# Designed miniproteins, single chains, continued (5), part 108

Each design is a single chain, and the fold is of that chain. pLDDT is the mean over its residues in the fold that is shown.

## One batch from the design tools (miniprotein)

Design m19750
Fold by ESMFold2-Fast:
Structure m19750 (fold): chain A 88 residues (1-88)
Amino acid sequence: SEFDERLERIRANLPPKVARLVVRAGRWARERGLSLEEVSEVMRLAAMAYSLLEAGHSEEEVREALLKQVSEELAERILEIALEVLEE
C-alpha cells in the first residue's frame, strides 16, 4: 500500500530514533481510521514534537504547540509517542 511504501522510505532515509517515532505515530493514526493526509500530518507533528523536546522545550510548551494544529486526543498521543522514543 502507499502507506507501507511511505513507512519503508522513512526507515531508509531518517535517523533510527526519528524513523521509529514517525512510524509509531503513523501506525497509531492509521489504526484510528484517519485518512492518509491526516496520518501524514500526525507523522510530521510527531517529528516536530520530538525536535522541540530534544531542543529543551517542556512537555507543556510542546502540548500547546500541538493543540494549535490538532485535537487534544491527537496532541496527547503524539506527545506520549515522542516522550517514549526520547527515553529509548
Scores: mean pLDDT 83

Design m19751
Fold by ESMFold2-Fast:
Structure m19751 (fold): chain A 72 residues (1-72)
Amino acid sequence: DERVRDLLDALNDALNAGYGASARAADGTVITAGAGGQYSIDDPEAERLLRERIEEMARAGREAAEEEARRR
């Protein structure tokens, strides 16, 4: 979804700027970089959507790797 893509862009901007930096998504959601690659979001719904997208990408990556290994 476009909102999740925008949130991912804001997350990357905040993390690249470093500890204590913040970035604002197009919908006004603010993401702030924490220590060790951690982050905080001022909108619980946006945090849930971003977390679900990251987990989905991780799962898809694992499934693709397993499928490729099975075909070899």
Scores: mean pLDDT 76

Design m19752
Fold by ESMFold2-Fast:
Structure m19752 (fold): chain A 98 residues (1-98)
Amino acid sequence: SMDEKAKEVYDKGLEALKQGKIDEAVKYFREVIEKYPASPYTLPAAEDIAEIYKKQGKPVEAAAVLRGAIPYLILTGQFEDAERALKLAAEYYKEYKP
């Protein structure tokens, strides 16, 4: 199933993150969002990328990833996840100090 394929790619992202392979982890998480947007892993993947960027001191980029996931979540009927992504993005913007 598409959800099983999404889980496989998401798990590869988690394994890369565990090994400190940050760029590889982001690549797999982006693949989940873009290739499997109807899966239950779309918001988790966006949240994982956002957390990576936050830890790198990039809260604006973290917010942008969450906001960028919203069209995928809306188009696939995941409205509660879209609302959560919007709220999380707003929290990251509040942490931004220019």
Scores: mean pLDDT 88

Design m19753
Fold by ESMFold2-Fast:
Structure m19753 (fold): chain A 78 residues (1-78)
Amino acid sequence: MKKSEEAARKKAEELAKKAKDPTVKEWLERIAKSKNVAASISAAGVMGAELSIQGDDKTSEALFKAVKEIIKEMDKAS
């Protein structure tokens, strides 16, 4: 748990630095600074779904891709 949470925060910080979309960057920074990484990832997923419903498919897809990369790093860290 502690190692996977740290891996998630580190990956979110890395992705936030590379993010060109302000909305994606904001959500990644929230995950990077989060005390509850799982809750912040869930909130980002909900936001991605809302953006897709509103027609912001590019931002939605970029956010979902970033979340998937964070989860993959958590899995590697156990």
Scores: mean pLDDT 81

Design m19754
Fold by ESMFold2-Fast:
Structure m19754 (fold): chain A 98 residues (1-98)
Amino acid sequence: SLEQDILALRSALVNLDLAIAALKAGDVEKALQYLELARESVEQISDEKVRNELIELIDKAIEALKAGDVEKALEYLGQARKKAEEALAELEKKKEEL
C-alpha cells in the first residue's frame, strides 16, 4: 500500500542516516548492522524499480565496506539516501492528491 511504502522508505532513510553516522564515528560493524535494517525496509517497497535501485546501492556500499573502502561506501550511501528521499517525496505527493 501507499502508506506501507512511505513507512518503508522512512525506515530505510533513518537506518541509512544511522549507518552514515556510524561510519563517520569509525564503527564499520554498527554501520553494517544499520545497512542490513535499511535493506530489510527497502525489500518492503512495492515499486520494483525503486526497490531494486536502492538494494543495488546498499549492496554496493556493503561490498565497499568489506573491501575497506569507507569513502566509496559513503558515496553509494549518499546516492541511496537521495533516491530514497526522491521516492518518498513522490509518494507523499500522491498521498496528498488522494
Scores: mean pLDDT 89

Design m19755
Fold by ESMFold2-Fast:
Structure m19755 (fold): chain A 62 residues (1-62)
Amino acid sequence: AKFENVDPAYEISRFLSENGLRYTDVDVIYKGKTYSFSSNAEAAQFISTLPKDASFEVKKRE
């Protein structure tokens, strides 16, 4: 899913909840870079560094 001009923490949390996923089940694509997480703590740290108006994409890891 693609997101623009939103709170990253809120939108990612909503996407995960709607799809029955965890942070470790998805990749975040931001400015052409793919970010993968091995823990919820790692994901939370990364998300806290994103601007509140960031454009990003969340994809289920396969």
Scores: mean pLDDT 74

Design m19756
Fold by ESMFold2-Fast:
Structure m19756 (fold): chain A 77 residues (1-77)
Amino acid sequence: SAAEEAIKLAREGARLAKEGREMLKKGEDVLKAVGLVLRGMGLVNHGALLAKKAGDEEALKEAIKLGKEAGFTPIGS
């Protein structure tokens, strides 16, 4: 379903954003780290927008929660 895809995208995005942020804190591979953060944020935002368009409030809340746990506020919060 659209809601399942939304949560899947948000989880993958949160994972990538967290990985990139940890790399940035350590000063590791800065260009790769920035790319991971930006890609991760994009995937979480895509997931949140899909959940919002599907009208699934629980999927939207989960996507927003995942984004916040990854250190940013997703679109649609």
Scores: mean pLDDT 84

Design m19757
Fold by ESMFold2-Fast:
Structure m19757 (fold): chain A 65 residues (1-65)
Amino acid sequence: KTPLQKAMDAQLEVIDKAGPDLEEIRKLVEEKVAELNKEYPDYKFTGEVVKLPDGTYVVKLTIEK
């Protein structure tokens, strides 16, 4: 219910839905970030996807006040 809890829930949802397609992961991150920014206008949410050398992906969501 807090902005932080919502960001954590969004990150978990993206990870759970993550397929092998980087574009799909990126699109989900962008959609969740846009929704969070709309719901909590006093905060700034950003998201990024990082590819590790072993081919795995890490989704990072950041919240600023």
Scores: mean pLDDT 71

Design m19758
Fold by ESMFold2-Fast:
Structure m19758 (fold): chain A 84 residues (1-84)
Amino acid sequence: DEELLEEAHKLIKEAIRAAAAGNEEEAIKKIEEAAEIAEKIKDPRHLLELEVAFTMALMHAFILGREKVAEKAAEAAQRIADLL
C-alpha cells in the first residue's frame, strides 16, 4: 500500500507541473494513471490522502484555467470518495 501511495502522489505532483506548463494532455494522463493506482489501495487512510491530493490538483487546475485537467481531477477525487 505504501509504495502505491508514493507512486500515486508522484504522478499527481507531475500532473500539477504539467498543468502549470500548459501541457493538459500530459496532466490528464498522469491523473488517470494515479487514479488507477489509487483503486488498488486498500487502506482507507491512504485513500483519503489521495482524495485530498486530487482535490489540490483540481484547485491548481482551476487557478490555471485548465478546464479539462480540473474536470479529470474532480472525476478522480470522486472515484476515490466512492471507495471510502
Scores: mean pLDDT 85

Design m19759
Fold by ESMFold2-Fast:
Structure m19759 (fold): chain A 74 residues (1-74)
Amino acid sequence: SSTAGLFELPPEEAEPALLYGLRSPVPETRLAAAQAIGRLGLDRFGPAAREALERALSDPVPEVRAAAREALAA
C-alpha cells in the first residue's frame, strides 16, 4: 500500500493522478501537478503528460503557466 505523495510516486504510477491534477478546477492542484512532473522529469512520462503541460501554458494563473514552462524545458 502506497502512502507516498505525488512527488514520491514512480512516473508510471503517478501519471494518471498528475494528468487528473492538471485538469483540476483548483489552481493549487494544477500547480502541484505541473511541479511534480517537472521534478520527476517529463521524459519519464507519455505524450499525454506533454499535451497536458502544453495546455497549462494557457492557464489563467501565472504560477501554473510558469510551472508548465519549467516542466516542458526540463
Scores: mean pLDDT 76

Design m19760
Fold by ESMFold2-Fast:
Formats: C-alpha cells, sequence, structure tokens
Structure m19760 (fold): chain A 109 residues (1-109)
C-alpha cells in the first residue's frame, strides 16, 4: 500500500492534472481551441504529469511506481467521465492512450 505521504502526492498530481484538463475542455467548448489543438494540449498535460510522477516516485520499485501510476490514471479517468459529459471521443481516446503510456513507463525497469 502507498504511504499517506505518497497518497498526498498522488492527490496533488491528480488535482493539478484535472484543473489543466478542465481549462482545455472549457476552451475547446468556447471555440478557442480546435479539436486538434485540444488533443495536442492534453498530450502535453499527460506528458508533464507522467514526468512529475516518475520524478516524485523515483525511489519506488518499478512495480510500486506502476501501481501509483495506475491509481493516478484511475482517479483522472473517473473524474473526466463524471465532469466532462460532452468530451469528444477523440480527446478521451488521446487521454486514455497517454495514461496507459504513463503506467507502462512507470513500470519499466
Amino acid sequence: ALSPEQQALLDELAEETMERLKEIYERYKAGELSLEEAIEKVKEVMEEMGARLLERFADLSPEERARAAGELARRVLDWILENMPDLPQEILDAIVTALSAVVERAGAA
């Protein structure tokens, strides 16, 4: 199980990621971003999240990092499904693909 301190770090990463995704979603809905621009911005957010997760959990084993990454991915995805009802499938697919890549990288030796 993750320590309370590690859970707090996951909570912070999840909240920051959710806030950035919400900004992109709202700008897309307002017509300020094209679908392609929104996809590129969500990829950037996911890459930054993945890098920060690897940095913050560098002291964990690959198995423990993969578990932490999976928990973060689950929290972000659950939040998106609850809070972004009109999200285009193409953006959701990009987010899911990026989350899967973060979990894979976290578990790599």
Scores: mean pLDDT 83

Design m19761
Fold by ESMFold2-Fast:
Structure m19761 (fold): chain A 64 residues (1-64)
Amino acid sequence: ALTDEQKQEIIDILRSAGLSEVTARVIVHELERAKPSKEEIIEILKKAGLTEEQAEKVAEILNK
């Protein structure tokens, strides 16, 4: 499970990419529940409007 600090870091990245806080929280919840691979995380986030670099940073946080 993600710590509250890790969840907030991911939310902040998603919000910096132009997503609303509500949408960012939904994405974090789905990633925490589904536990997708790094490849799947990057694909999901790119579809949500993130750059590959932003998506990779989120995947790094989830792998810690």
Scores: mean pLDDT 81

Design m19762
Fold by ESMFold2-Fast:
Structure m19762 (fold): chain A 84 residues (1-84)
Amino acid sequence: MSKEELDREVDEALAWISIAVAKELARQGKYEEAAAFLEKHLPRIPESLRPEALRTLANIYRQLGDDEKAERYEKEAEEVEKKL
């Protein structure tokens, strides 16, 4: 009950914080830092929040002019969302 439930809540909280930090860095024009930060945390983002994280990365890479990477992340987000 206690430890496993706390681990899930912590992972979800950290995922939201990671996405929020990436969005804030992007708002400041720090797109490369935003992408690197979110990509570093992506492996531990729960499946329920993965579409939001992937769309955030897609938007960041689009701002960087990397349309190919942006499209890949957007398609991955759509595929994950369809399975939810």
Scores: mean pLDDT 80

Design m19763
Fold by ESMFold2-Fast:
Structure m19763 (fold): chain A 63 residues (1-63)
Amino acid sequence: GLATVLAIMRELGLSAQELLELSKLSFEEMVEELQKKFGLSKKTAENVAKAIIDNKAELEKLA
C-alpha cells in the first residue's frame, strides 16, 4: 500500500522512480544491491525487496 512505499522511500532516501529501477532486478539482485548500497542485513534487505515487489503498482502511480 501507499504507506509502505512512503516508509521505504523515507528510510532509504530514494524516490519512487529509483525504487522502480530496483524492481527491474531479480529478487536476489535487489537484496544484494540493498545490502551493498544501504548496509542492510540480509533479512532486512529481503523484507524491503519483498515490500518493493508487493507494492510495485503503488510505486508506478508515484513515479
Scores: mean pLDDT 83

Design m19764
Fold by ESMFold2-Fast:
Structure m19764 (fold): chain A 95 residues (1-95)
Amino acid sequence: SKVETLSNLFKDSYSVFKTQGEEAAKAYLKEQLGKLDLSANSKKAALSAFAEALTLPKNATFETFKEKMKEVVKSFDNDFISDEDKELLLQALNL
């Protein structure tokens, strides 16, 4: 499913962050999102939420990282991302 694919992608991107650093993780997420059948704004929202979560302390757990991403996704208005696209990202972050 798209939800499981996104959930695994966020987990993999976090693993790249822990092993290879911020720039490698952002590049990885951007490349993999480009391969998915998602709206352009969903891809931008996912990248923005991930980048904001990277501002957390380096010892932050993946669970804390996902909570920060959820906070960022919820903060986007409907002019930028649809309710449907927002719900898809939030469901992926809740897995």
Scores: mean pLDDT 87

Design m19765
Fold by ESMFold2-Fast:
Structure m19765 (fold): chain A 95 residues (1-95)
Amino acid sequence: DFQARAERLRAASVLDLPRLFLEELGIKVPETASLVEMFDLLEKELIKRYGKLTKVEKDFLARWRELAARQLNAPKIKSEKDTVEPSPEAKALLA
């Protein structure tokens, strides 16, 4: 049980973690939901459940959004090897 759960989390990418976290909170996420929508839902649900996000949690979510934005751009940057501007979705994650 614990081993299988740990392996599932290890296999999950930074891009999959928001969906898994929302599912753990009991929130149904549409299969077509964007990362921006998932982070918005996560933030809103945490505020609803816990009253207000602490500075630590806000900082953690900001770092997570930054890592997700970087991961979204990683294949594109890798393919081109040159300077590439962040995608619109990556910009929205960081906004």
Scores: mean pLDDT 66

Design m19766
Fold by ESMFold2-Fast:
Structure m19766 (fold): chain A 73 residues (1-73)
Amino acid sequence: AEEEEKKKKYALEIREKKENSNEEEILKLDVEYIKEFGDEDAKEVMLERLKHALEKNPDNPVYKEALKKLEEL
């Protein structure tokens, strides 16, 4: 329980740092977070972000890979 909470807090801090990074890096890290922690709220938010990103860049391999990883959860 404490271990999972610590990881969630750490990932949220990473997210804030990602605001200074590019969108592809942000999405990759968000997918890794969800894959490791299993936060359904973050998963739904991430699915929305990936869907929006793919509408903008439908052939982007980073977004496609991130979506595939998220779907495998």
Scores: mean pLDDT 69

Design m19767
Fold by ESMFold2-Fast:
Structure m19767 (fold): chain A 72 residues (1-72)
Amino acid sequence: MKEELESEILLALLRMAGAVSKIAVENGADVDEEIAWLKKMGEKIISQIKDEKAREEARKILEEAIEEIKAL
């Protein structure tokens, strides 16, 4: 199913974005700038997800990534 595959790809992209932002902050990037970028990128990715359950999972992934970055 095209929509299911698209949702899986978008969730993977969001997870990668979160991981990249965390690595950047651990290596001296500005935490506020990385959180702002991740929120903007995450919002764009979430808006493209058609499946409601996948959107809910994406929101949780984004929230968890932001909290992990704040805890660094």
Scores: mean pLDDT 82

Design m19768
Fold by ESMFold2-Fast:
Structure m19768 (fold): chain A 108 residues (1-108)
Amino acid sequence: PFEAAREAEARGDYVSGASRLLVASVTSTITKSFSKEQQQKLADGLEAVARALAEGRDDEARRLLVAIYTDVEGWSRDAAEERADRLLSLPRDDAVARLRTEAGAIRA
C-alpha cells in the first residue's frame, strides 16, 4: 500500500479515484500498528488541518500537516514537507475532502 501510494504521489495522481483508494489503503496500513490513542490523535490532527484549510489559514495548515507527518507518522522532515506541499497543491476543496476522508477511515 505504501509503495503504490508513493508511486501515485510521484505521478501527481492525487485527485483521481485510484489515488483516493490508495489513501484508504495507506491509512489502513498506518493505523494497523498504532494504538487507539495514536489513531485518535492522527484523526483529530487531520481534521484540524482540514479546518485550517477551509478557513483559509494555509500557513497553519501546512505547519500542522508537517507536524502530523513527522510526530505521529514518523516521516522525515523533508519527506513530510514534500508530502504536505503535494497535498496542499490540490484545489482547496479536494485537499479538505481528502483529509476528512482519511480522518474518517482512521476512526472506522
Scores: mean pLDDT 69

Design m19769
Fold by ESMFold2-Fast:
Structure m19769 (fold): chain A 79 residues (1-79)
Amino acid sequence: EKEKKILETMEKIRKSLPPEVQAEIDAARKALKDYIKSNPEEVEKQIDEEAKKWKSIYPNVDYEDIKKALKENLELIVK
């Protein structure tokens, strides 16, 4: 829930930025999205490594739930 509020706040800030700054952010998001699409196996590997790190910090959280959260956050950033 706190993470969702942070992401909503970030999107609100993005919309309040000058058009030239929004264009730069959109270009960066497109570049990241294109990289993810072109290198899905490398992105999956990075998500897996990050999920293993988070699993060691929060051993009671399901590994697949951690991976899902990381993927959803990445999709939200590049949206």
Scores: mean pLDDT 74

Design m19770
Fold by ESMFold2-Fast:
Structure m19770 (fold): chain A 92 residues (1-92)
Amino acid sequence: ELPSEEELRREMEERLAELEKTLTPEEVEALREYYELSIEAVTLARKGAPEEKIREIIDKLLEMVIKHSPPTEEEIKHAKEMKEKLVKELVE
C-alpha cells in the first residue's frame, strides 16, 4: 500500500504548495526536509536496506516532527508550569 517514490514526491510538492498559503516560507522549507526524509526512508525500505539505516532516517524524522509540531499555547504554558513544579520538588 506504499505509494511509488514518484507519487510520494508529487504528493509532497502538492502539499507544500497548499501549505505555502498558510505557513511562512521557513516553515514550508522545514516541512520539505521532513517529506524528503520520509521519501528516503520508504525508498530504502523498498530496496531492502539494513534496518539500522532505515532507523537512522526515522530517528531524524521524529526529531523534525518534535521541532515542527507546534504545541498549543496552553500546552506550552502547562509544560513550563510542570517543569517548575518538578524542579522545586527535586531541590527540596
Scores: mean pLDDT 66

Design m19771
Fold by ESMFold2-Fast:
Structure m19771 (fold): chain A 79 residues (1-79)
Amino acid sequence: MEKLEEYLKMIDEIIEAAKNGDFERVKELAEKLLKSDDPVFQSLARTILHILDTEKDPEKAREDIIAIAKGFKNYLKKK
């Protein structure tokens, strides 16, 4: 399995976890992405973790995480 496909699957799991309000799962997956050797996925992970840490409105945090993850996934599909 290519590493890229594995990370795309993790992004899909982050989107679904965020939709379900499962922020513990979002954090777990983001921390796993942060340990990747790919600076693009590390940047996504840092952004998600920052949203989880700083956004005090859970609804806004959910929306922002879904938006950034979907935007990233769409960017990668254009490659």
Scores: mean pLDDT 80

Design m19772
Fold by ESMFold2-Fast:
Structure m19772 (fold): chain A 61 residues (1-61)
Amino acid sequence: MMSREQLRELAEALRASPDPLAQRIGDAALAKLDAGVSEEEARRIGDVLRMVAEALGIPVP
């Protein structure tokens, strides 16, 4: 499982993507992580971020 810092790094990478859906997902993930979420919610966020990154060819840390 990725750490919260790795999740933040991946979300920032999605935000830097030219894809507008990836940007929105990255923004939403960062907002949730900054607000403080449960370990289970962080895991769910990580699963979504990894799936989107892999689909778009964005490197996963």
Scores: mean pLDDT 79

Design m19773
Fold by ESMFold2-Fast:
Structure m19773 (fold): chain A 95 residues (1-95)
Amino acid sequence: SDEEIEKKLKERLTEWLAYSVGVGPEKAKEIVDEIVKRLREKFGKSLVEALKEHPDEALRIIREVLEEHGVPLWQILAIITALKKIIENNFDFSS
């Protein structure tokens, strides 16, 4: 379901930011919450719905939020590449 995909996507983004980028769990949650907020303000949609219906613009907004929070460029590129693959695979996280 889209609700289960949304939860899984938010959890994976939070874990990546917290532990791979190293911002810690509280800051990672703030960044993910800001992404969700901006996508809702722009499209009136959830993270998953925005990525499904407006992939290029949603990924641009995600990149902007990550840049504003000082995430390194190479980590931003890795995250955007991973999100593109998730979109291409219809949100199948097994790949």
Scores: mean pLDDT 85

Design m19774
Fold by ESMFold2-Fast:
Structure m19774 (fold): chain A 105 residues (1-105)
Amino acid sequence: AALDPVAIARAMGAKIKELVEAGRYDSAKAVAETLARLVRLAASPEQAREVEELARELIRALEAGDEEAALEAAERLTEAAVRALSEVTPEQLAEAIARLEAERG
């Protein structure tokens, strides 16, 4: 099946919000870190930097136990990731996923 980069960004963002609302902060952090790394491998360096900064903001809110701040940060992260991945081809995304899996060892 062809990968839709924007659909994947939206799905990952929705999952982060679901995990935050469920109090599953470690899982939300893992998904946010995965999304930021995927954008770093697939998108432009400028877009990757913005997404990485927003992921760090979300992680800080989660570590503080601030659900409201975490949900606001998750929304901003999702919007930035959607923008970044909107310029990425399905082939570039597939290559980025392969690199991400290799890095997990």
Scores: mean pLDDT 85

Design m19775
Fold by ESMFold2-Fast:
Structure m19775 (fold): chain A 81 residues (1-81)
Amino acid sequence: DEKEELYLRLTMILDSAKNLLLDKAKQAGVPQSFIDKIDNTTKSLLDKIAQVRKDPSLAPQVMSDLNRKIEEFLAEIKKYQ
């Protein structure tokens, strides 16, 4: 139950982050190749979140990776503004 709740919360955070990044990217007029990078990175992070369901001790590292990728994408989007 606690493992499932953690998995659900991480998935919701990733979904919210993806929606925010896609909205900002579309507003900034980024190329389709950049949208594809966001999609591919989101899929990779979903795979890592699935591993947290098996080993909850991985959650801090997954959160760190997620935050780092969000910051990287936001910085790149800003270059198009």
Scores: mean pLDDT 84

Design m19776
Fold by ESMFold2-Fast:
Formats: structure tokens, sequence, C-alpha cells
Structure m19776 (fold): chain A 63 residues (1-63)
């Protein structure tokens, strides 16, 4: 996913970002994708959160 690659590059360029800040950014983008009905972006962002073991955030997004 181009979005996932963009976020990975963004996080490498911002090494001062905490894991919590990264999770918050991905959560915000996932909520925005859900509102737009962008299922591909939403699912890619959820998988990113799962790989980061942000399971509570995943639960909040899935309902």
Amino acid sequence: SELVKFLEQYFELHPDMSEEEKIKMIETLARNAQIRGDEDAYNALLEMLRKMKAFETVKELEG
C-alpha cells in the first residue's frame, strides 16, 4: 500500500515521534478512511496497528 509506505517513510523522517504518537496518527487516518468509505486504506491501516500490537486501538476502530 502506498499509504503504508508513506507512513513508514514519515516515521523514519520523524524519529522523535513516540509509539503512542504514531498509533494516534494511524488511528486518525483510519477513522478518516472509514468516514470516506475507503475500505482499502482502512484495512491497510488496521493491519499496521495490529503489527504494532495496538490491539485496544484496533478494537475501538472495529466497534
Scores: mean pLDDT 86

Design m19777
Fold by ESMFold2-Fast:
Structure m19777 (fold): chain A 93 residues (1-93)
Amino acid sequence: MAEEIKKEIEEVEHLIDADIAALEATHGKEAAELARKAYEALKNGPEAVEEFKRELLLEVGKKAIKEGKIEEALETLEKLDPEIAEKLKKELK
């Protein structure tokens, strides 16, 4: 069992790299970069996952603002993580 689990972990790591490469080809470099960060957070445990979620929300908010959806982005972020929404508001000045 232990040897089988170790082999599966190694296979999963290779599959993650392949999936990220496919994601970059279909959805662009930003999507691939976010997927890499998500996987790294998963490897480092629940605290890292929570930090990654906050970083992801901030990045998504910045993109929505760049697209002109400022009010919608801020309102959505306030519901999901009010601290990230406040940080984003400060960046907008």
Scores: mean pLDDT 67

Design m19778
Fold by ESMFold2-Fast:
Structure m19778 (fold): chain A 85 residues (1-85)
Amino acid sequence: SLKGKEVIVFGGGTSALTAYQFALAAGAKVVKAIVADLDPEVVKRVVEALESRGIPAEGIVADASSIARDILLEAEKRGQLVVSY
């Protein structure tokens, strides 16, 4: 269902990499990633990993579960699809 679709990846820490891998396996085009974790070092490392793959990535030092609703609602308002883990 995601084949050929543009998606945003969202995940907590290294789960953002899992979401990215799942999106690729589903044939989606990943246009942006959002990474959230309470540990800023985890955020930094995951953002750098995604950027090294050519994916624009935004890091947020926050509990991923606490901001998940806001991320999904903002994407829905913009007509964007989200792959999250």
Scores: mean pLDDT 87

Design m19779
Fold by ESMFold2-Fast:
Structure m19779 (fold): chain A 100 residues (1-100)
Amino acid sequence: MYVTVVVEVDAEGRLVATLTDVDPSANQTITLRAETAEELVEKIREYLKKHNAKILSVALGANSDELARKAVELLKPIVEETKKKDDSVKSYYVGEAPPP
């Protein structure tokens, strides 16, 4: 399973990661919350292990701050490792992208 990850800050100032399965037939979205960037990354890693999932892309959501940016930076190596192990993954995006 491949997931896309969007990292934001909720109304309480807590880090939120939204993980969406890239398979449209699954239509599965999971939300993970944490108080620190390191805790969020560990929760994401545990989810990936438990579900045999890999990160396809990571992005910053509309409601992001320095803490959300730190979490995305910590996730970049995980995305890069996935891309190196799977030649079928042609592209991924990490951080914010301008619209095409």
Scores: mean pLDDT 72

Design m19780
Fold by ESMFold2-Fast:
Structure m19780 (fold): chain A 67 residues (1-67)
Amino acid sequence: SIQALLEDLELVLQASSVEEAVSRFKSVLSKYPQAADLLAQQLQELEAASSVEEVKAVVKQAIAKLR
């Protein structure tokens, strides 16, 4: 469901590192393959992120796009 997807994305915001956030985000996309194409750009931006603050901005945009 969209609610479960949003909850899993909120858990990405709890990551303590860029690597952990990327891993969690990829896990979310593997659970919800229908969202993978929609969030492909956000995944690329997340992998390019150099700080946790940049990661949070990308994930917040992903959440906003799904609403």
Scores: mean pLDDT 80

Design m19781
Fold by ESMFold2-Fast:
Structure m19781 (fold): chain A 82 residues (1-82)
Amino acid sequence: SDDANRLLERWAENGSIVATVESPDADHLTLAVYDPRLREAYRLTLRYSETADGKTVVELLSREKIDDLDLAERIARQNREA
């Protein structure tokens, strides 16, 4: 969805670190996002869907603030180094 794409663009622009936490099925993805400038972290649940013309649409289902910033930063750092 436009909302999910807008979030991804914002994260890239702000130098945010994004790490996949979980992919429970083909249609859902859980991401951890850490913004080191703002020291804010979020766990996001996204849903993938495919349109009739074969385009992938991403919809934001939930956004939860992560109080454990050290955990969020560790996950993001591991993903970046891999």
Scores: mean pLDDT 64

Design m19782
Fold by ESMFold2-Fast:
Structure m19782 (fold): chain A 66 residues (1-66)
Amino acid sequence: MRPLSPEEAAEIAQKVLDEQQKKHPSLTGKVTVTPDGVLVSITDPDLAIQDDAENAVAEALEKAAG
């Protein structure tokens, strides 16, 4: 599989986060590019919404990275 660059990972994470925020306006999050990859921070007063968003980002990144 093709190695995922930090920039590609950030784009994928941001896209998924944007879709989750459209469904759940209370959701807050930040995607940061680092030398070692991508740092994604997600918070919501509802832990179920937070977990769903975190899982969606993780699944998208895993699928892209292989």
Scores: mean pLDDT 79

Design m19783
Fold by ESMFold2-Fast:
Structure m19783 (fold): chain A 63 residues (1-63)
Amino acid sequence: MEYEAVIPAKSEEEAKKIAEEISKIEGVLEALPGFTGEGEPVVYIVAESEEALKKAIEKAEEL
């Protein structure tokens, strides 16, 4: 089972930084900087477990 989340970022540059840092977390399968349909910068996350997804979100909030 895969767990997915989208985290808002303040800028495209911040989204890239967040994606790079969270991709280092064990259990994070994918971290992609992107944009919403409204042009807002986000990071799309796919994790192998709910615990890994929670760690990724906590790390992104810390940055």
Scores: mean pLDDT 79

Design m19784
Fold by ESMFold2-Fast:
Structure m19784 (fold): chain A 85 residues (1-85)
Amino acid sequence: SREELERAHERFKELREKYEEELLELAKKITGDEEVARGVVNEALFVAFGLSFDESLSDEEIIEAAKETLIERAKREVKKREEKA
């Protein structure tokens, strides 16, 4: 419903404003590349948006899932560069 979408979007916006900088710094530390880090953060934020529809999840649980996705994808990007070098 429109109300469900608006609630999830508002929740996601608050989570993004609170955690986006922390996620970007974490991604930069893993990848060593700012553009790759931004891409990985966008992927993690996409996961956080999807999870923001689930009222059974706490904000902390959503952000922990987003961080896990970020770390996994950041490490995958590092491995791809090592395999092509």
Scores: mean pLDDT 86

